# Ledger of designs, part 75: designed miniproteins, single chains, continued (4)

Each design is a single chain, and the fold is of that chain. pLDDT is the mean over its residues in the fold that is shown.

## One batch from the design tools (miniprotein)

Design m14586
Fold by ESMFold2-Fast:
Structure m14586 (fold): chain A 69 residues (1-69)
Amino acid sequence: SMYDKLLEKAKGILTPEQFARLEEGVKYFLETGDYGRFLDVLNEVLASLSRDQRIELMKAVSEFIESYE
Protein backbone atom coordinates (compact mmCIF):
# COMPACT_ATOMS: atom_id res chain seq x y z
CA SER A 1 0.00 0.00 0.00
CA MET A 2 1.06 3.65 -0.35
CA TYR A 3 0.80 3.94 3.44
CA ASP A 4 3.36 1.14 3.86
CA LYS A 5 5.58 2.75 1.19
CA LEU A 6 5.45 6.10 3.05
CA LEU A 7 6.34 4.44 6.39
CA GLU A 8 9.25 2.42 4.90
CA LYS A 9 10.69 5.55 3.21
CA ALA A 10 10.23 7.64 6.40
CA LYS A 11 11.90 4.96 8.56
CA GLY A 12 15.04 5.30 6.37
CA ILE A 13 15.13 9.10 6.77
CA LEU A 14 13.87 9.75 10.32
CA THR A 15 15.06 8.96 13.83
CA PRO A 16 12.84 6.54 15.82
CA GLU A 17 11.28 9.49 17.70
CA GLN A 18 10.61 11.53 14.52
CA PHE A 19 9.21 8.40 12.83
CA ALA A 20 6.83 7.66 15.73
CA ARG A 21 5.55 11.27 15.62
CA LEU A 22 4.94 11.13 11.85
CA GLU A 23 3.27 7.68 12.06
CA GLU A 24 0.91 9.00 14.79
CA GLY A 25 -0.04 11.97 12.58
CA VAL A 26 -0.63 9.78 9.50
CA LYS A 27 -2.77 7.28 11.47
CA TYR A 28 -4.84 10.12 12.94
CA PHE A 29 -5.37 11.56 9.43
CA LEU A 30 -6.47 8.16 8.06
CA GLU A 31 -8.90 7.64 10.99
CA THR A 32 -10.39 11.18 11.14
CA GLY A 33 -9.61 12.98 7.85
CA ASP A 34 -8.09 15.84 9.91
CA TYR A 35 -5.68 17.24 7.32
CA GLY A 36 -4.88 20.35 9.42
CA ARG A 37 -3.53 18.29 12.33
CA PHE A 38 -1.60 16.11 9.86
CA LEU A 39 0.02 19.25 8.37
CA ASP A 40 0.95 20.50 11.88
CA VAL A 41 2.67 17.17 12.67
CA LEU A 42 4.36 17.07 9.25
CA ASN A 43 5.71 20.63 9.67
CA GLU A 44 7.02 19.76 13.18
CA VAL A 45 8.93 16.76 11.73
CA LEU A 46 10.17 18.71 8.66
CA ALA A 47 11.55 21.51 10.89
CA SER A 48 13.89 18.97 12.55
CA LEU A 49 15.35 17.69 9.23
CA SER A 50 18.11 18.74 6.81
CA ARG A 51 17.14 20.13 3.38
CA ASP A 52 17.88 16.83 1.59
CA GLN A 53 15.87 14.84 4.17
CA ARG A 54 12.94 17.28 3.79
CA ILE A 55 12.97 16.86 -0.01
CA GLU A 56 12.95 13.04 0.20
CA LEU A 57 10.25 12.93 2.89
CA MET A 58 8.04 15.42 0.98
CA LYS A 59 8.28 13.27 -2.17
CA ALA A 60 7.01 10.25 -0.19
CA VAL A 61 4.27 12.32 1.52
CA SER A 62 3.12 13.76 -1.84
CA GLU A 63 2.84 10.24 -3.35
CA PHE A 64 0.84 9.11 -0.29
CA ILE A 65 -1.57 12.10 -0.40
CA GLU A 66 -2.10 11.66 -4.17
CA SER A 67 -2.96 7.97 -3.55
CA TYR A 68 -5.50 8.94 -0.84
CA GLU A 69 -7.55 11.10 -3.25
Scores: mean pLDDT 82

Design m14587
Fold by ESMFold2-Fast:
Structure m14587 (fold): chain A 97 residues (1-97)
Amino acid sequence: SSLERLRKLLTEKFNLKPDLVDKILTLYEILKTQGPEAAREYVRKHLSEEEIETLLTALNLLIHELKNSKSPIDQELVRDLETLSRILTEVLRERKG
């Protein structure tokens, strides 16, 4: 599944705190099951500004790496991560504005 693929990539490529990895995976599951509005609300309630900035850096690096993959799972993951990156960016702007 795309969730299992994301977990593996986050664990193997980034030295993120386990709690932050759990938050990313929860956020991804919310996006897939409840949609972007629910995902945005999760970010507003559960992620600090520092966590959002860390996640944006990690997700943008993953998107760049996965764009060259011919795997349908990786292509779906890129689209989902681009949606999450947009949501994270919007919430971060709301907090700094």
Scores: mean pLDDT 84

Design m14588
Fold by ESMFold2-Fast:
Structure m14588 (fold): chain A 70 residues (1-70)
Amino acid sequence: MKELMAALERLASLVARHGDEEARQHVVEAINAARFGDKQKALEHLDRVLRLTADDPGIRAEAERAKELL
């Protein structure tokens, strides 16, 4: 749990720098889903972030790390 939340917080910072508002909202929803133990919902929101930010390899790395930790 702690490692997952740390990865999601790093992901949130990277997405905020990217500037995509829709991706930022999906990161918030992924964090909430993960906190409530909804792995499937968290994965769906992370996949949406990856699609909206496909041009950013740093975001991809942290999102994939979060998916592995779910």
Scores: mean pLDDT 84

Design m14589
Fold by ESMFold2-Fast:
Structure m14589 (fold): chain A 86 residues (1-86)
Amino acid sequence: MVEELIELSQTIDQAAKNSSDAKTIRQALADKLVELGMPKEVAEAIVTDDEAAKELLGKLLELAEKHADEILKKLGLDAGKAPPAP
């Protein structure tokens, strides 16, 4: 289930980077929210509002990243690699 959430987040991010059509990305997000049990009217309202859509995506990504960080720490892998200071 966590793997599905990470893959979903990656798929949405990849679509946003690869597609120049914001309408297609918003529609895909709305459809996914409906699949997850959100009412169609609410999902469409959220994706129409740039700020609300970004906030919702941010929360979903935060949940996925939080779980990924826990896994990485348990495996002894540290993802906190910052670029070297100039």
Scores: mean pLDDT 57

Design m14590
Fold by ESMFold2-Fast:
Structure m14590 (fold): chain A 96 residues (1-96)
Amino acid sequence: KELAELLLIYLKSLVGEEFEKEVLDKAREVANDKEKVYEAIENMDKAELEEAVELLIKILEINEQKESAAELRKKLAASKTKAELKALLKEFFEKS
């Protein structure tokens, strides 16, 4: 619930959205704890999962990882279920 929102805020901050320091500090605490990241992902609805994957694609594009961004975009287009979207997010955070 709150963890899902904080993880999304963290990802949005990485693509240049501005947040209040207190909110961003909480978001960073969640992002720096692998267990909290996984809990956040498990509690996301389908729309939040799709938004999170889109934000990861933008982060990869900003970091000039265009091939990885294109691959993730293709996987997102092929993903139809919450389970598939959760797997994509978990794989990204495991490899990062």
Scores: mean pLDDT 82

Design m14591
Fold by ESMFold2-Fast:
Structure m14591 (fold): chain A 89 residues (1-89)
Amino acid sequence: MGLGEEIVLTPEQEELRRRIEEVGRRAVELAKRAYELGLITVEQLVGVELLKVAGLTSVDLGDLEGAEAELRALEELLRELEELLERAE
């Protein structure tokens, strides 16, 4: 059965993937709130979702440098979104 052999991750890839999923999920949640408040565009919202997907794809392909860069970009966006939402309140 071919359902698991091509997606066997190393422990390093599994940890990085988990972190990207956690940070990316939170960034998307805050981006949706910012979009609902008219603080960001739909293009910016989609960009956050695409960045999460790109990071997960980099991990799955073994591009750890790319995945680390995508994770840092997600963490930076998360901070910017938190600051933006705090300023709106």
Scores: mean pLDDT 81

Design m14592
Fold by ESMFold2-Fast:
Parts: C-alpha cells; structure tokens; sequence
Structure m14592 (fold): chain A 80 residues (1-80)
C-alpha cells in the first residue's frame, strides 16, 4: 500500500541520517551537541511523518518527507 511505502521511506531516511550523523561525529565534522540537535530534529520529523501517514494526511506526509530529505542533504554538505 502507499502508506506502507511511505513508512518504509521514513525508515530508510532515518537510518541514513543516523549513519551520516555518526560518521560526521566520528570524522570531527560536528560536535556532540550538533549531533544531538540533528538527531532530535530527525526523530521529531519522523514522528510527525508517521502520525501524518497514520491519519491519512498524505500532503503533510509528503511535506515532512521532503523536510527529512533536506536534513539528510544538509549533513551531506559537511563533506563538500
């Protein structure tokens, strides 16, 4: 179903973000405080996206998925 595909996408983005945050912390690209802030933002966006999916608010789900992707891209920019 579309809801299952959206949940799978959230799970993939959260996993990617977590791996990138850990890598950036290990590489000295971010501080522990920055890592905590990024992790909290990812978890908040994931929770909001899951809630939107469960309620059938697809517009909000797609908006929050876009915001999750933007956070992932910002972390990747640390390596440019």
Amino acid sequence: SLKDKLREEVERLVKEAGELIQKALNDGKITPEQAKKLGEEIMRLALETYEAIDKGDLEKAFENLRRLREVVEKIKELYK
Scores: mean pLDDT 88

Design m14593
Fold by ESMFold2-Fast:
Structure m14593 (fold): chain A 96 residues (1-96)
Amino acid sequence: SERERLIREMVEINRELAQTDDLEKQIELLRRLIELLGKMAKLPEELVEELKERYVRLLRDAAAGKPETAESREDAAWLEEVLSETLEEIRRAVAE
């Protein structure tokens, strides 16, 4: 099934992510993971793109040792909310 294919791809990405300490490779893998999560939860393309952009911005800023800003705190809170809603949607889809 499509769902089983997406889960397999996510597991493979997670394995690759566990094996790398390179920031650019981690960003590449996390962008792909977000795209797969968006497909499973049937998220709008615009929302998936915004998730990728905000997450990558937070990772790059953290890696550069930048102090927390109001923007980075709002990005983190927004990401936590959207990801929590996405996981709940996936759980509901699995329960069907």
Scores: mean pLDDT 79

Design m14594
Fold by ESMFold2-Fast:
Structure m14594 (fold): chain A 68 residues (1-68)
Amino acid sequence: SEYDELKEYLISKGVSEELAEEVARAAVEAGVPVEETIKMFEKLLDAGLDPNTAAKFVLWDLKSPPKP
């Protein structure tokens, strides 16, 4: 499932299991594709954020769309 795919990907990148579950659930509930969620996460890693901090920002964006 999309939930399992995203959760496993995030855990493989060093995100805690609990946070990875929250991000995966939020993405599925918001109807955001797995590839788009991964792209957001990778952009934050490229910016120098640690995996758990990057995942928290992605979670916030999924619950509250980013403002320009």
Scores: mean pLDDT 81

Design m14595
Fold by ESMFold2-Fast:
Structure m14595 (fold): chain A 116 residues (1-116)
Amino acid sequence: SSDIETLASQVFSALDKYSYSPVLLQKELESILGKTVPLSTVKQLIEHQNEINILVLKRAVAIATGAPEAELQELEQQELEVATESAKIVAGVAGVDTSLFTKAFVSVYKQSLKLP
């Protein structure tokens, strides 16, 4: 639904912009979700975002150095797996359908990074 797609887009934007600060990310997620988000959950999401940032840098280096397509696909798959785990955590806190939210979130992630 458009509501789930909007929620996924807002959560993606919050993680992208505010993962440098647990307090700011917590406030933004609470504003988006209309619910209290535990600081422990926020810190877990930040750890996932840091892992994604490392994978994005690895993929950029692989592209720049002419790595094989199979290596690029493996890095893309690892990014999607971490993004999927973040989506599941957010869906649980938000009390939304995990499968529907995860599909919407992964779609937003792929569109933002131009992944297939």
Scores: mean pLDDT 88

Design m14596
Fold by ESMFold2-Fast:
Structure m14596 (fold): chain A 90 residues (1-90)
Amino acid sequence: MEEILKETEEKIEELKKLTEQMKEALENDAPEEELLKLLLEGQKLLIELGDLIVKLREENTEEAKKKIEEIEKLIKEFQEVGDKLVEKIE
């Protein structure tokens, strides 16, 4: 449990950082190569977070449920930023 929560927190912080970097890159009209790199790094984190959500659901604790909600909110925010990024490079 503790190891899963720690890994989850680390991945949450990584996704927050990547989402902010993507927002800055979009605002600064960063090159397509940089935008694609950030998007791919984020997609890898989403896969890892998806695996963690499955493990957290198995724990069935209030703490795990709160972490799942936080992850789902961050994934949605990342996807919204990613959609804007894809629209800009297409």
Scores: mean pLDDT 81

Design m14597
Fold by ESMFold2-Fast:
Structure m14597 (fold): chain A 140 residues (1-140)
Amino acid sequence: SMAVEKRKKAYEEVAKAIPGVDLEEVLNANPLYEAAHRKYSVASKLAMVLAEIDLGNKAEALMILTGLPLHLVSEELARAVLEYYGIDPELVAHLTPAERVEFVILVKLMDEDPVAAAERIRKEGLAELRRLQKKAGTIK
């Protein structure tokens, strides 16, 4: 179907940007249930979150994010995510790799301007991240 082809293309595009993604694993095991149960690597789960965001599937992206062990996000993965969305890493240099990735995902889920949001988090620090987390809790 057209929806299946769009999904496959979105996953392929993200997998090119994110290091350590097993594209074959992600494409063959597309049930969101399995991603939530920690079956996949951090890189593969992260790629699923970003692909679902790019497809406009916010609820699905948030569900996968809930099962993502953010504390295992490497500096390399965080840099790749920032680069993929065109965010200047200097604006979020004071955050941990996990906090940088969570910030980018939440900004995209809430349809906020990433440059303006990055300037706010640079000034407000974790308070801005907590604001975005609360706002994301309203996604259905």
Scores: mean pLDDT 79

Design m14598
Fold by ESMFold2-Fast:
Structure m14598 (fold): chain A 84 residues (1-84)
Amino acid sequence: SMLEKKVTQDDVDELVRELNDLVGKDLVTSKSRYTSGISLAPYVRVLTGSKSTLLTQERLDKIEKCLRKNIGKTWKDVFVSCKV
């Protein structure tokens, strides 16, 4: 389970790179085919929360800051702490 895996710098760098390509796009209303094949793609929707379906640059910057502060913690902890 990804929930018990520790967040690494490489995981954050790869996820942020993917999310940069999705800025300005609706992450929830589109079918899953637009997300990357990486194992972290399901967490993109969780991290963006339910307040807005649009990934803005401001939301991405907040997600990136929170992920980098939580390197070495589990994805379970990130799921709780980094929702924006």
Scores: mean pLDDT 66

Design m14599
Fold by ESMFold2-Fast:
Structure m14599 (fold): chain A 82 residues (1-82)
Amino acid sequence: SMEDIRIALEDFDGLARRAATSPVDRAIESIEKYVKKVKEELSPDVAKIIEELAKEIIEAYRKTNGDVRVMSDIIIEKAKEL
């Protein structure tokens, strides 16, 4: 549901902010673990959205050498599209 997507995006924003205090590789691992959790606990529709968003965030995070603001901005913009 839309509500499940919103909650997942809020959780993802929190995770991205926490991950920013870690090396880039560890931050990416945290994001990948969250995607696995979403696939196991939430509906396929929500899991697909979060998985696609995670790919965008990981790519941006690598390109910006771990800029947490870029990660948060991507999540916020995605939430606005819903």
Scores: mean pLDDT 72

Design m14600
Fold by ESMFold2-Fast:
Structure m14600 (fold): chain A 70 residues (1-70)
Amino acid sequence: SEIEEALAELRELALRANELLKQPLSPEKRQQLEALIDEIEDLGVRIAVTGVVDRERIRALQAELERLEE
């Protein structure tokens, strides 16, 4: 299902972000990463409640995580 796939993608992004958060990070990068985790969690709840999958938002969150992993 599109919903199940989207929630699995967001779960994977949250896991990756939380693993990165365990590393030594600048205060600025840590704040950005914590904000990203909150956005991932909020989107997951919205998708679960509404059944509406925002693919562009998921891609944006993935791109933001990839930038923070640099």
Scores: mean pLDDT 88

Design m14601
Fold by ESMFold2-Fast:
Structure m14601 (fold): chain A 73 residues (1-73)
Amino acid sequence: KKEQLLEEINKLHQEAVKAIANKDYESAIKAYKKLIEKLKELKKLSSEEEQEAIDELIGIYNRIIAELEKKLA
C-alpha cells in the first residue's frame, strides 16, 4: 500500500524530470500534479512527523509547477 505509492511517486518524478530535459513543460506539469495527488494519499497513511515532511514536499512541487507554468506563458 504505502510501498506502492512510493513507487508511483518515484515513477512520476522520473517522468517529470525527463519531460523538463526535453523542454516539454506541459507534460512535466501534468506529472508533478499527479505526483502531488500521490503525496496527499501517502500523507493519509503516514505518521505526524512524516506528514510534515510530505507537506514540505508538496510545497516544493507546487512552486516547481508555478515556475514551469510561467515558462509556458
Scores: mean pLDDT 86

Design m14602
Fold by ESMFold2-Fast:
Structure m14602 (fold): chain A 81 residues (1-81)
Amino acid sequence: REEELRERVLGEARERATREAEKRLGKEGGKLAGEAVDIVNNEPLTAGDYLESLPEELREIVRKSILETIGRFAREYADLI
């Protein structure tokens, strides 16, 4: 149900952010990107401050990956309304 949908969104966002960060910044970037997605999902109110603390390149990758995943989720949600 809601937990399953939440888990799917988390998984996709984490995978995309990690993969894109690894391509541009190497394994270390991928690790940080995965952690950032976890923080967004577990502590969304604090996530913005955390993302701003990351290097600009990594922050852009993480933010873009999250926005793309949320955008897909929002589109699915909008179809219900």
Scores: mean pLDDT 71

Design m14603
Fold by ESMFold2-Fast:
Structure m14603 (fold): chain A 87 residues (1-87)
Amino acid sequence: DEEKRRRRAELAERAIEVLREAGLEEEAARVGLELVEAARNEDFERGRAIAEEHREALARATEAAQALPPEVLARLEELGREAAAVE
């Protein structure tokens, strides 16, 4: 399902932005690099794996985020729910 793969890639891109805003630059850079490489190779299966990995990164960020502004925490939680909804 191409739409499902597109949705996972979209969630990974959103996760990169939110992780960057949360001050998790290392995680954002890692996910960003993997996403770019998957896009260059037209590797939708790798895109799916990146989206799954970003779900774990969002969970870690949420756990670490007690000092973050409530707005950023809410965005991390929302992306985590969206990632779970994709499967």
Scores: mean pLDDT 60

Design m14604
Fold by ESMFold2-Fast:
Structure m14604 (fold): chain A 92 residues (1-92)
Amino acid sequence: MEEDIEELRKYADELAAKQPPELAHLIRVGADGLIDAAREVMKRGDVQKAKELIELGRETLERAAKAPSVDEARQIVAEALGRAQTLLDEVR
């Protein structure tokens, strides 16, 4: 799991490096939020949901990087962070 988190972090950095600053910032925010949610879910003992959050993170970063506008990328990231919060609330 830590290796999956490190790979997601590295992937986010590689995607962000290829983007304009505003989109790069959104990619990093999305990665940070999903990684934090995955770590918290793992602390609560739900490894399966942590894996789902890492996979969601990867898909979200790919979608955001390919978005036709910064506003659409912002919506993609916000929706993913909302889903991550829902998954966190389920493991309380």
Scores: mean pLDDT 82

Design m14605
Fold by ESMFold2-Fast:
Structure m14605 (fold): chain A 70 residues (1-70)
Amino acid sequence: GEEATRIGVKIGGGMVGSAVGTAADRYGLTPEEAREAALVGRDVLDKTGSGALGAQAAREAAERLARERE
C-alpha cells in the first residue's frame, strides 16, 4: 500500500518505491519487509545505475521475504 511505497521511495527512489508498493499489495509485506526489499533494490540501483534493475531486485526480494515468513 501507500506506506510501503513511501518507504521504498525514500530508500530507492520512484521506481524502487513503486515496485515495493506493488509487492506489498501482492505479498502482504510488513513495513520491515518493505524496507528490506527497498534496500536490496537500492543496492542494485547504486551498482548498476538502473532503476528498472533496482525495481526488479526489490520485487524478487519482496517475494523471498514473504515466503520465508511462512
Scores: mean pLDDT 81

Design m14606
Fold by ESMFold2-Fast:
Structure m14606 (fold): chain A 68 residues (1-68)
Amino acid sequence: KVEELEQQLQEQSRQYQSTLSSLTQQVNDNSSNPVLQNISQSQLDTTRQQYRQQIRDLADQLIRARKE
């Protein structure tokens, strides 16, 4: 139970890092066009917020599982 949640948290962290790297590359690639850079930056910010929420949910589940 706890081990499965720890594995899920590690997997989400790995996916988060991979996705952020790809989106950061897009922001850099679009640096010559302010409009495209703003759009790419917005996507990066949105994705960052979504992953933070998922990590919080998994962390909360881990805390509850450990209290049992």
Scores: mean pLDDT 77

Design m14607
Fold by ESMFold2-Fast:
Structure m14607 (fold): chain A 87 residues (1-87)
Amino acid sequence: GAAEEAARQAAESARAADEASRNGGSGSQITGGALGAMGSTLHAGLTEGPEGARRAAEAAEEAARESGWGYGGRLAADGARNMAEGV
């Protein structure tokens, strides 16, 4: 469904932000990935309410942790969690 796809996109964005921060990517790549995770989490919340947003934020955190839990991953996970709490 749309919220499941949004959770997948949140995870992919968080992974990208983490990988960029660990591998010498630009600040724009890190910020873009974090904003992507936040936006996808908000989309999940608008589609399936607080539970959808929570699942997307959890997916983003899991992806960031699996990727190595670098600065970008932490930024994306924190942003997604804050979006989920706002829904």
Scores: mean pLDDT 86

Design m14608
Fold by ESMFold2-Fast:
Structure m14608 (fold): chain A 56 residues (1-56)
Amino acid sequence: SILANLNLSDDDIGEAMAAMTVAVLLTSGVSREEIRAAAERLMSPRNQRLVERALA
């Protein structure tokens, strides 16, 4: 369906945005552990998975 194709594209965009955000935080001196802890505290499980993929 059209929705399935849109969902796939949105997931790819979400992963790219998470990767960019994580890269900025790491270059700003935030540790991987702090980013992970913040994601677990503040973000939905879906967004936590995007952050974990970006930290890999």
Scores: mean pLDDT 72

Design m14609
Fold by ESMFold2-Fast:
Parts: structure tokens; C-alpha cells; sequence
Structure m14609 (fold): chain A 64 residues (1-64)
């Protein structure tokens, strides 16, 4: 059974890739590696899905 953090991070990466934002993809991968909580990863995924990619980038940079 995949870890919830892995599932949420993967969905966030897919959303960022669809948005065409490589910086967001790289930051989600770094946040996952550095043990950032699933709640932060889920919020970032939600922001990206809403088209608020700059807000997601700021959230991830502050959490890392």
C-alpha cells in the first residue's frame, strides 16, 4: 500500500506538470524528500489544481 505522502506528492507533481511549471515539480520532489508533512503537500496540490501555482511555490519554499 503506497504511503499517503507518496500518493499526494505524485498527484501534485502530475498537476504541476500539466500546468507546465517545472519549478513547482522540482519543489514538490524536494519537499517530499525533506519530509514535509502530507497536509502541506495536499495544500500545494490543491493550489496547483486551482491554477494558483505561484501560491503553491511560495508555500513549498517556506516549508522546505
Amino acid sequence: MPDEREVVATLAIIAAAIAGNQKAVDLIEEAYRKGVPVEVLRRAASLIAQGKVDEAIKLLEEAI
Scores: mean pLDDT 82

Design m14610
Fold by ESMFold2-Fast:
Structure m14610 (fold): chain A 79 residues (1-79)
Amino acid sequence: SEKEKIKEEALKKLREELEKLGLSEGQINDLLKEFEEGGEAAIKETDDPEEVRKRLEKMREAAVELGRMIAESRAAYRA
């Protein structure tokens, strides 16, 4: 479905952004799993693909921000 395609594209973008942050594969996988679960909930709440796209974009931004915080926490611990 179009909503599922939007979710898959958002997951791919999120993975690329998390990789740029230098997160471990385990940390990336955990964040992707949380994002996929949230995306599934968004798909159930509306049949409008544009609304799904908008919600997933905001969720992706939030997940990237969380990834940055995780990366900063590791840097602070090693400093």
Scores: mean pLDDT 80

Design m14611
Fold by ESMFold2-Fast:
Structure m14611 (fold): chain A 75 residues (1-75)
Amino acid sequence: SAEELRREAAEAARRGLEAKAAGDGAGATGAYLRALGLGVDAALAGDREGAEAVAEGAEEGGAREVAEGARRLGE
């Protein structure tokens, strides 16, 4: 569901932010790519609500650049 996608994206974004704060750039990149991947999958399935939910979740988790990318996919 869109709410599940939002929650998963928020968790991935938070993990990415935590990894970045710890100096783990590779871990941060992996977490952000997971959040973007959720948005890509939703967009390819024609699920605009899911893609927007991923963007909202990523923003809530502190990954603004990921949120912007996911929003573009939902357009």
Scores: mean pLDDT 78

Design m14612
Fold by ESMFold2-Fast:
Structure m14612 (fold): chain A 83 residues (1-83)
Amino acid sequence: MAELKARLVELLDQLIAGLPAEKKAQAAALRKQIIAALEAGRLDEALGLLSQLLQDTAPYMTPAQKEIAREALRLLMELRRLA
């Protein structure tokens, strides 16, 4: 569990690092909320927040960032299944 959460946080950091400056602040706020939800074990809330982050930032993502986004969703869905 803890290792998968740590990996998800790493992917979120990689995704945000590649975003345009104007989207980084909004993405950082959602990242903080996602991590708080993960630490609280509220995986459904974390998934909703991640989905919102991806919807809000998708038009600004490179193909590489979209790959990172898909992997982040996959890991969160896996965490939800294991919980």
Scores: mean pLDDT 80

Design m14613
Fold by ESMFold2-Fast:
Structure m14613 (fold): chain A 95 residues (1-95)
Amino acid sequence: ALSFKQLLERLQGLTPAQKREEMRKLLASLRESAKSVIEEAERAGVDVSAERKQLEALIKEAEQAIANDDVEKFILYLRNIGLVMGRIIMEIQMK
């Protein structure tokens, strides 16, 4: 896994077009992971309606950060998406 510093340094070395492409790939991967975690929670009978809405909002904000070339906000939203997914995984495991 890349640290915040390693990811930032990697992105800073890219052209604007390459930077947007790499951020979009990261977000697409995280979106698929979020979808899988939500579907697993729903199959387990865990109510994740609030977490689903929060993830949808964070993903939208991350897409806007990519459009604005805001790498720092993008990384912040990735971190927050990861935290929400972690909470859902814990709820599944504790049930």
Scores: mean pLDDT 83

Design m14614
Fold by ESMFold2-Fast:
Structure m14614 (fold): chain A 98 residues (1-98)
Amino acid sequence: TAALLEEVEARADALLDRLRAGEISLEEALAALDALRAELRARGVPLEDQILLYGRLAVRAQEAAAAETDPAARAALEALAAYLGDQIVALAAELAAA
């Protein structure tokens, strides 16, 4: 649902902010995103909507990394963006196989 997508997107944006601030580790951020992906799947969110959500998150992570001056925070944001890109490729492959 649109309300669920807005809620999940807001939670994912909060994860980016926490990762950038050093409040959570990259491992914790990835685990939280895996949980969100499982929730979207369990709620029957279409693969196309999941791809769009992850695409928006990947762009935001890349933009945050490009603007980041702290090397550790930048590396974590770049790693997160790469992870999100890999998830998009996997979701697109699943959609193409359907």
Scores: mean pLDDT 83

Design m14615
Fold by ESMFold2-Fast:
Structure m14615 (fold): chain A 70 residues (1-70)
Amino acid sequence: SMLDKIIQTLEALIKSLEEGDVVSALAGAKELEELGLREQAREIIRLIREGDLTSALKLAKELLEEVKKK
């Protein structure tokens, strides 16, 4: 389902951010934008581009918890 794809993409994004893999994290955030989470994905991309991986990780984790409640 689309929801399962969003969850998998968020889990991969979180792992990339925890590992400091900026290239994979940006790719994951862009995939979230394509999956319809445009506003949240763009904010994560902005934080990654500013070097604020801690805030990007926090936002990605909060988004994963929100999506799992649907």
Scores: mean pLDDT 87

Design m14616
Fold by ESMFold2-Fast:
Structure m14616 (fold): chain A 96 residues (1-96)
Amino acid sequence: MTLEEILQELRDKIIELVKNGASLEDIRKAVEEFLEKAREAGVDPRTLRLLEAYARSLVATIERLRKEGKSQEEIVEEVKTLGDEMLRAVRRAEAA
């Protein structure tokens, strides 16, 4: 599994939780479970740190937008946009 594939799976899981009206606590728990599963699958510590940073940014964005009173649809669109931008940044960093 490539870093990009893992990041896409994590992003898609977070988006589905937002669409299903999951609490911020449930989203954080799902992220922790995803990261633990990745660790057990032998993902290296550098990649795990990147995944943790990525997830933290997405969760922080969801929290901010919910506090601002944004709709679920607006939150999903912003998370998709940020997720895509972060994926492009990671791809660029890995390519050098």
Scores: mean pLDDT 79

Design m14617
Fold by ESMFold2-Fast:
Structure m14617 (fold): chain A 90 residues (1-90)
Amino acid sequence: SELEKNQRIADLLAEFVRKAEELKRNYSKEETIEGLKKLADEMIKQAEKHFSKEDVEYLKKQIDETLELNIKRLEEDPSLPVQAVFIPRP
């Protein structure tokens, strides 16, 4: 169902946020940004093995928006918590 698909995407975005917070605790700002980009790429590659092409494209959009938001937050105020961008499917 679309509800179940949205939940799976939300769970993957939550994992991204947890790993991003670990990067922030252990690395410099520049290293954290590079780590976030690598994490995003790895999540998409993993998803391609288990999800349909349509679901991967939707997940990629959410991850790209999440990545952009958190890079901006790190540049403006690194004290702000990592946030996921999640747009549920209609």
Scores: mean pLDDT 79

Design m14618
Fold by ESMFold2-Fast:
Structure m14618 (fold): chain A 68 residues (1-68)
Amino acid sequence: APSVEEVLKALEENKHLFTDKQIEALKIYLELLREGKSSQEAVDEAVKKTGVSRDEIVEAMQKVAELA
């Protein structure tokens, strides 16, 4: 699997595939994973801060991970 840094780079290079709120949610998620939070905690915090649904964040994460 790609590292958090590789996924963040793929996100920055492919911002045109995502909405501004999806980018915000993905950055929150990835930073929390880097800090050692669980995927569940990271998704919950991203939902809370951005209003993007959990399902949308998971789908966007799968897409950006495939690009990394």
Scores: mean pLDDT 83

Design m14619
Fold by ESMFold2-Fast:
Structure m14619 (fold): chain A 64 residues (1-64)
Amino acid sequence: SSLEEQNTRMVKRISEVGSEELVKEAQKILDEENKAAREGNSELASKLTSRAVGLAIRAIAESL
């Protein structure tokens, strides 16, 4: 799905600028989001996407 593609790109972005710990955290959130989406829980999937975006921003900030 487009959501899975977006999540895959986000993990790559975080891996380019973030620490190994942030990459692992992002991957875990993306896995949970994909599961929620498959179960039809759009509300939870949306919240997890927002959390993943927050991690990406934090990873970029920490690289500065």
Scores: mean pLDDT 71

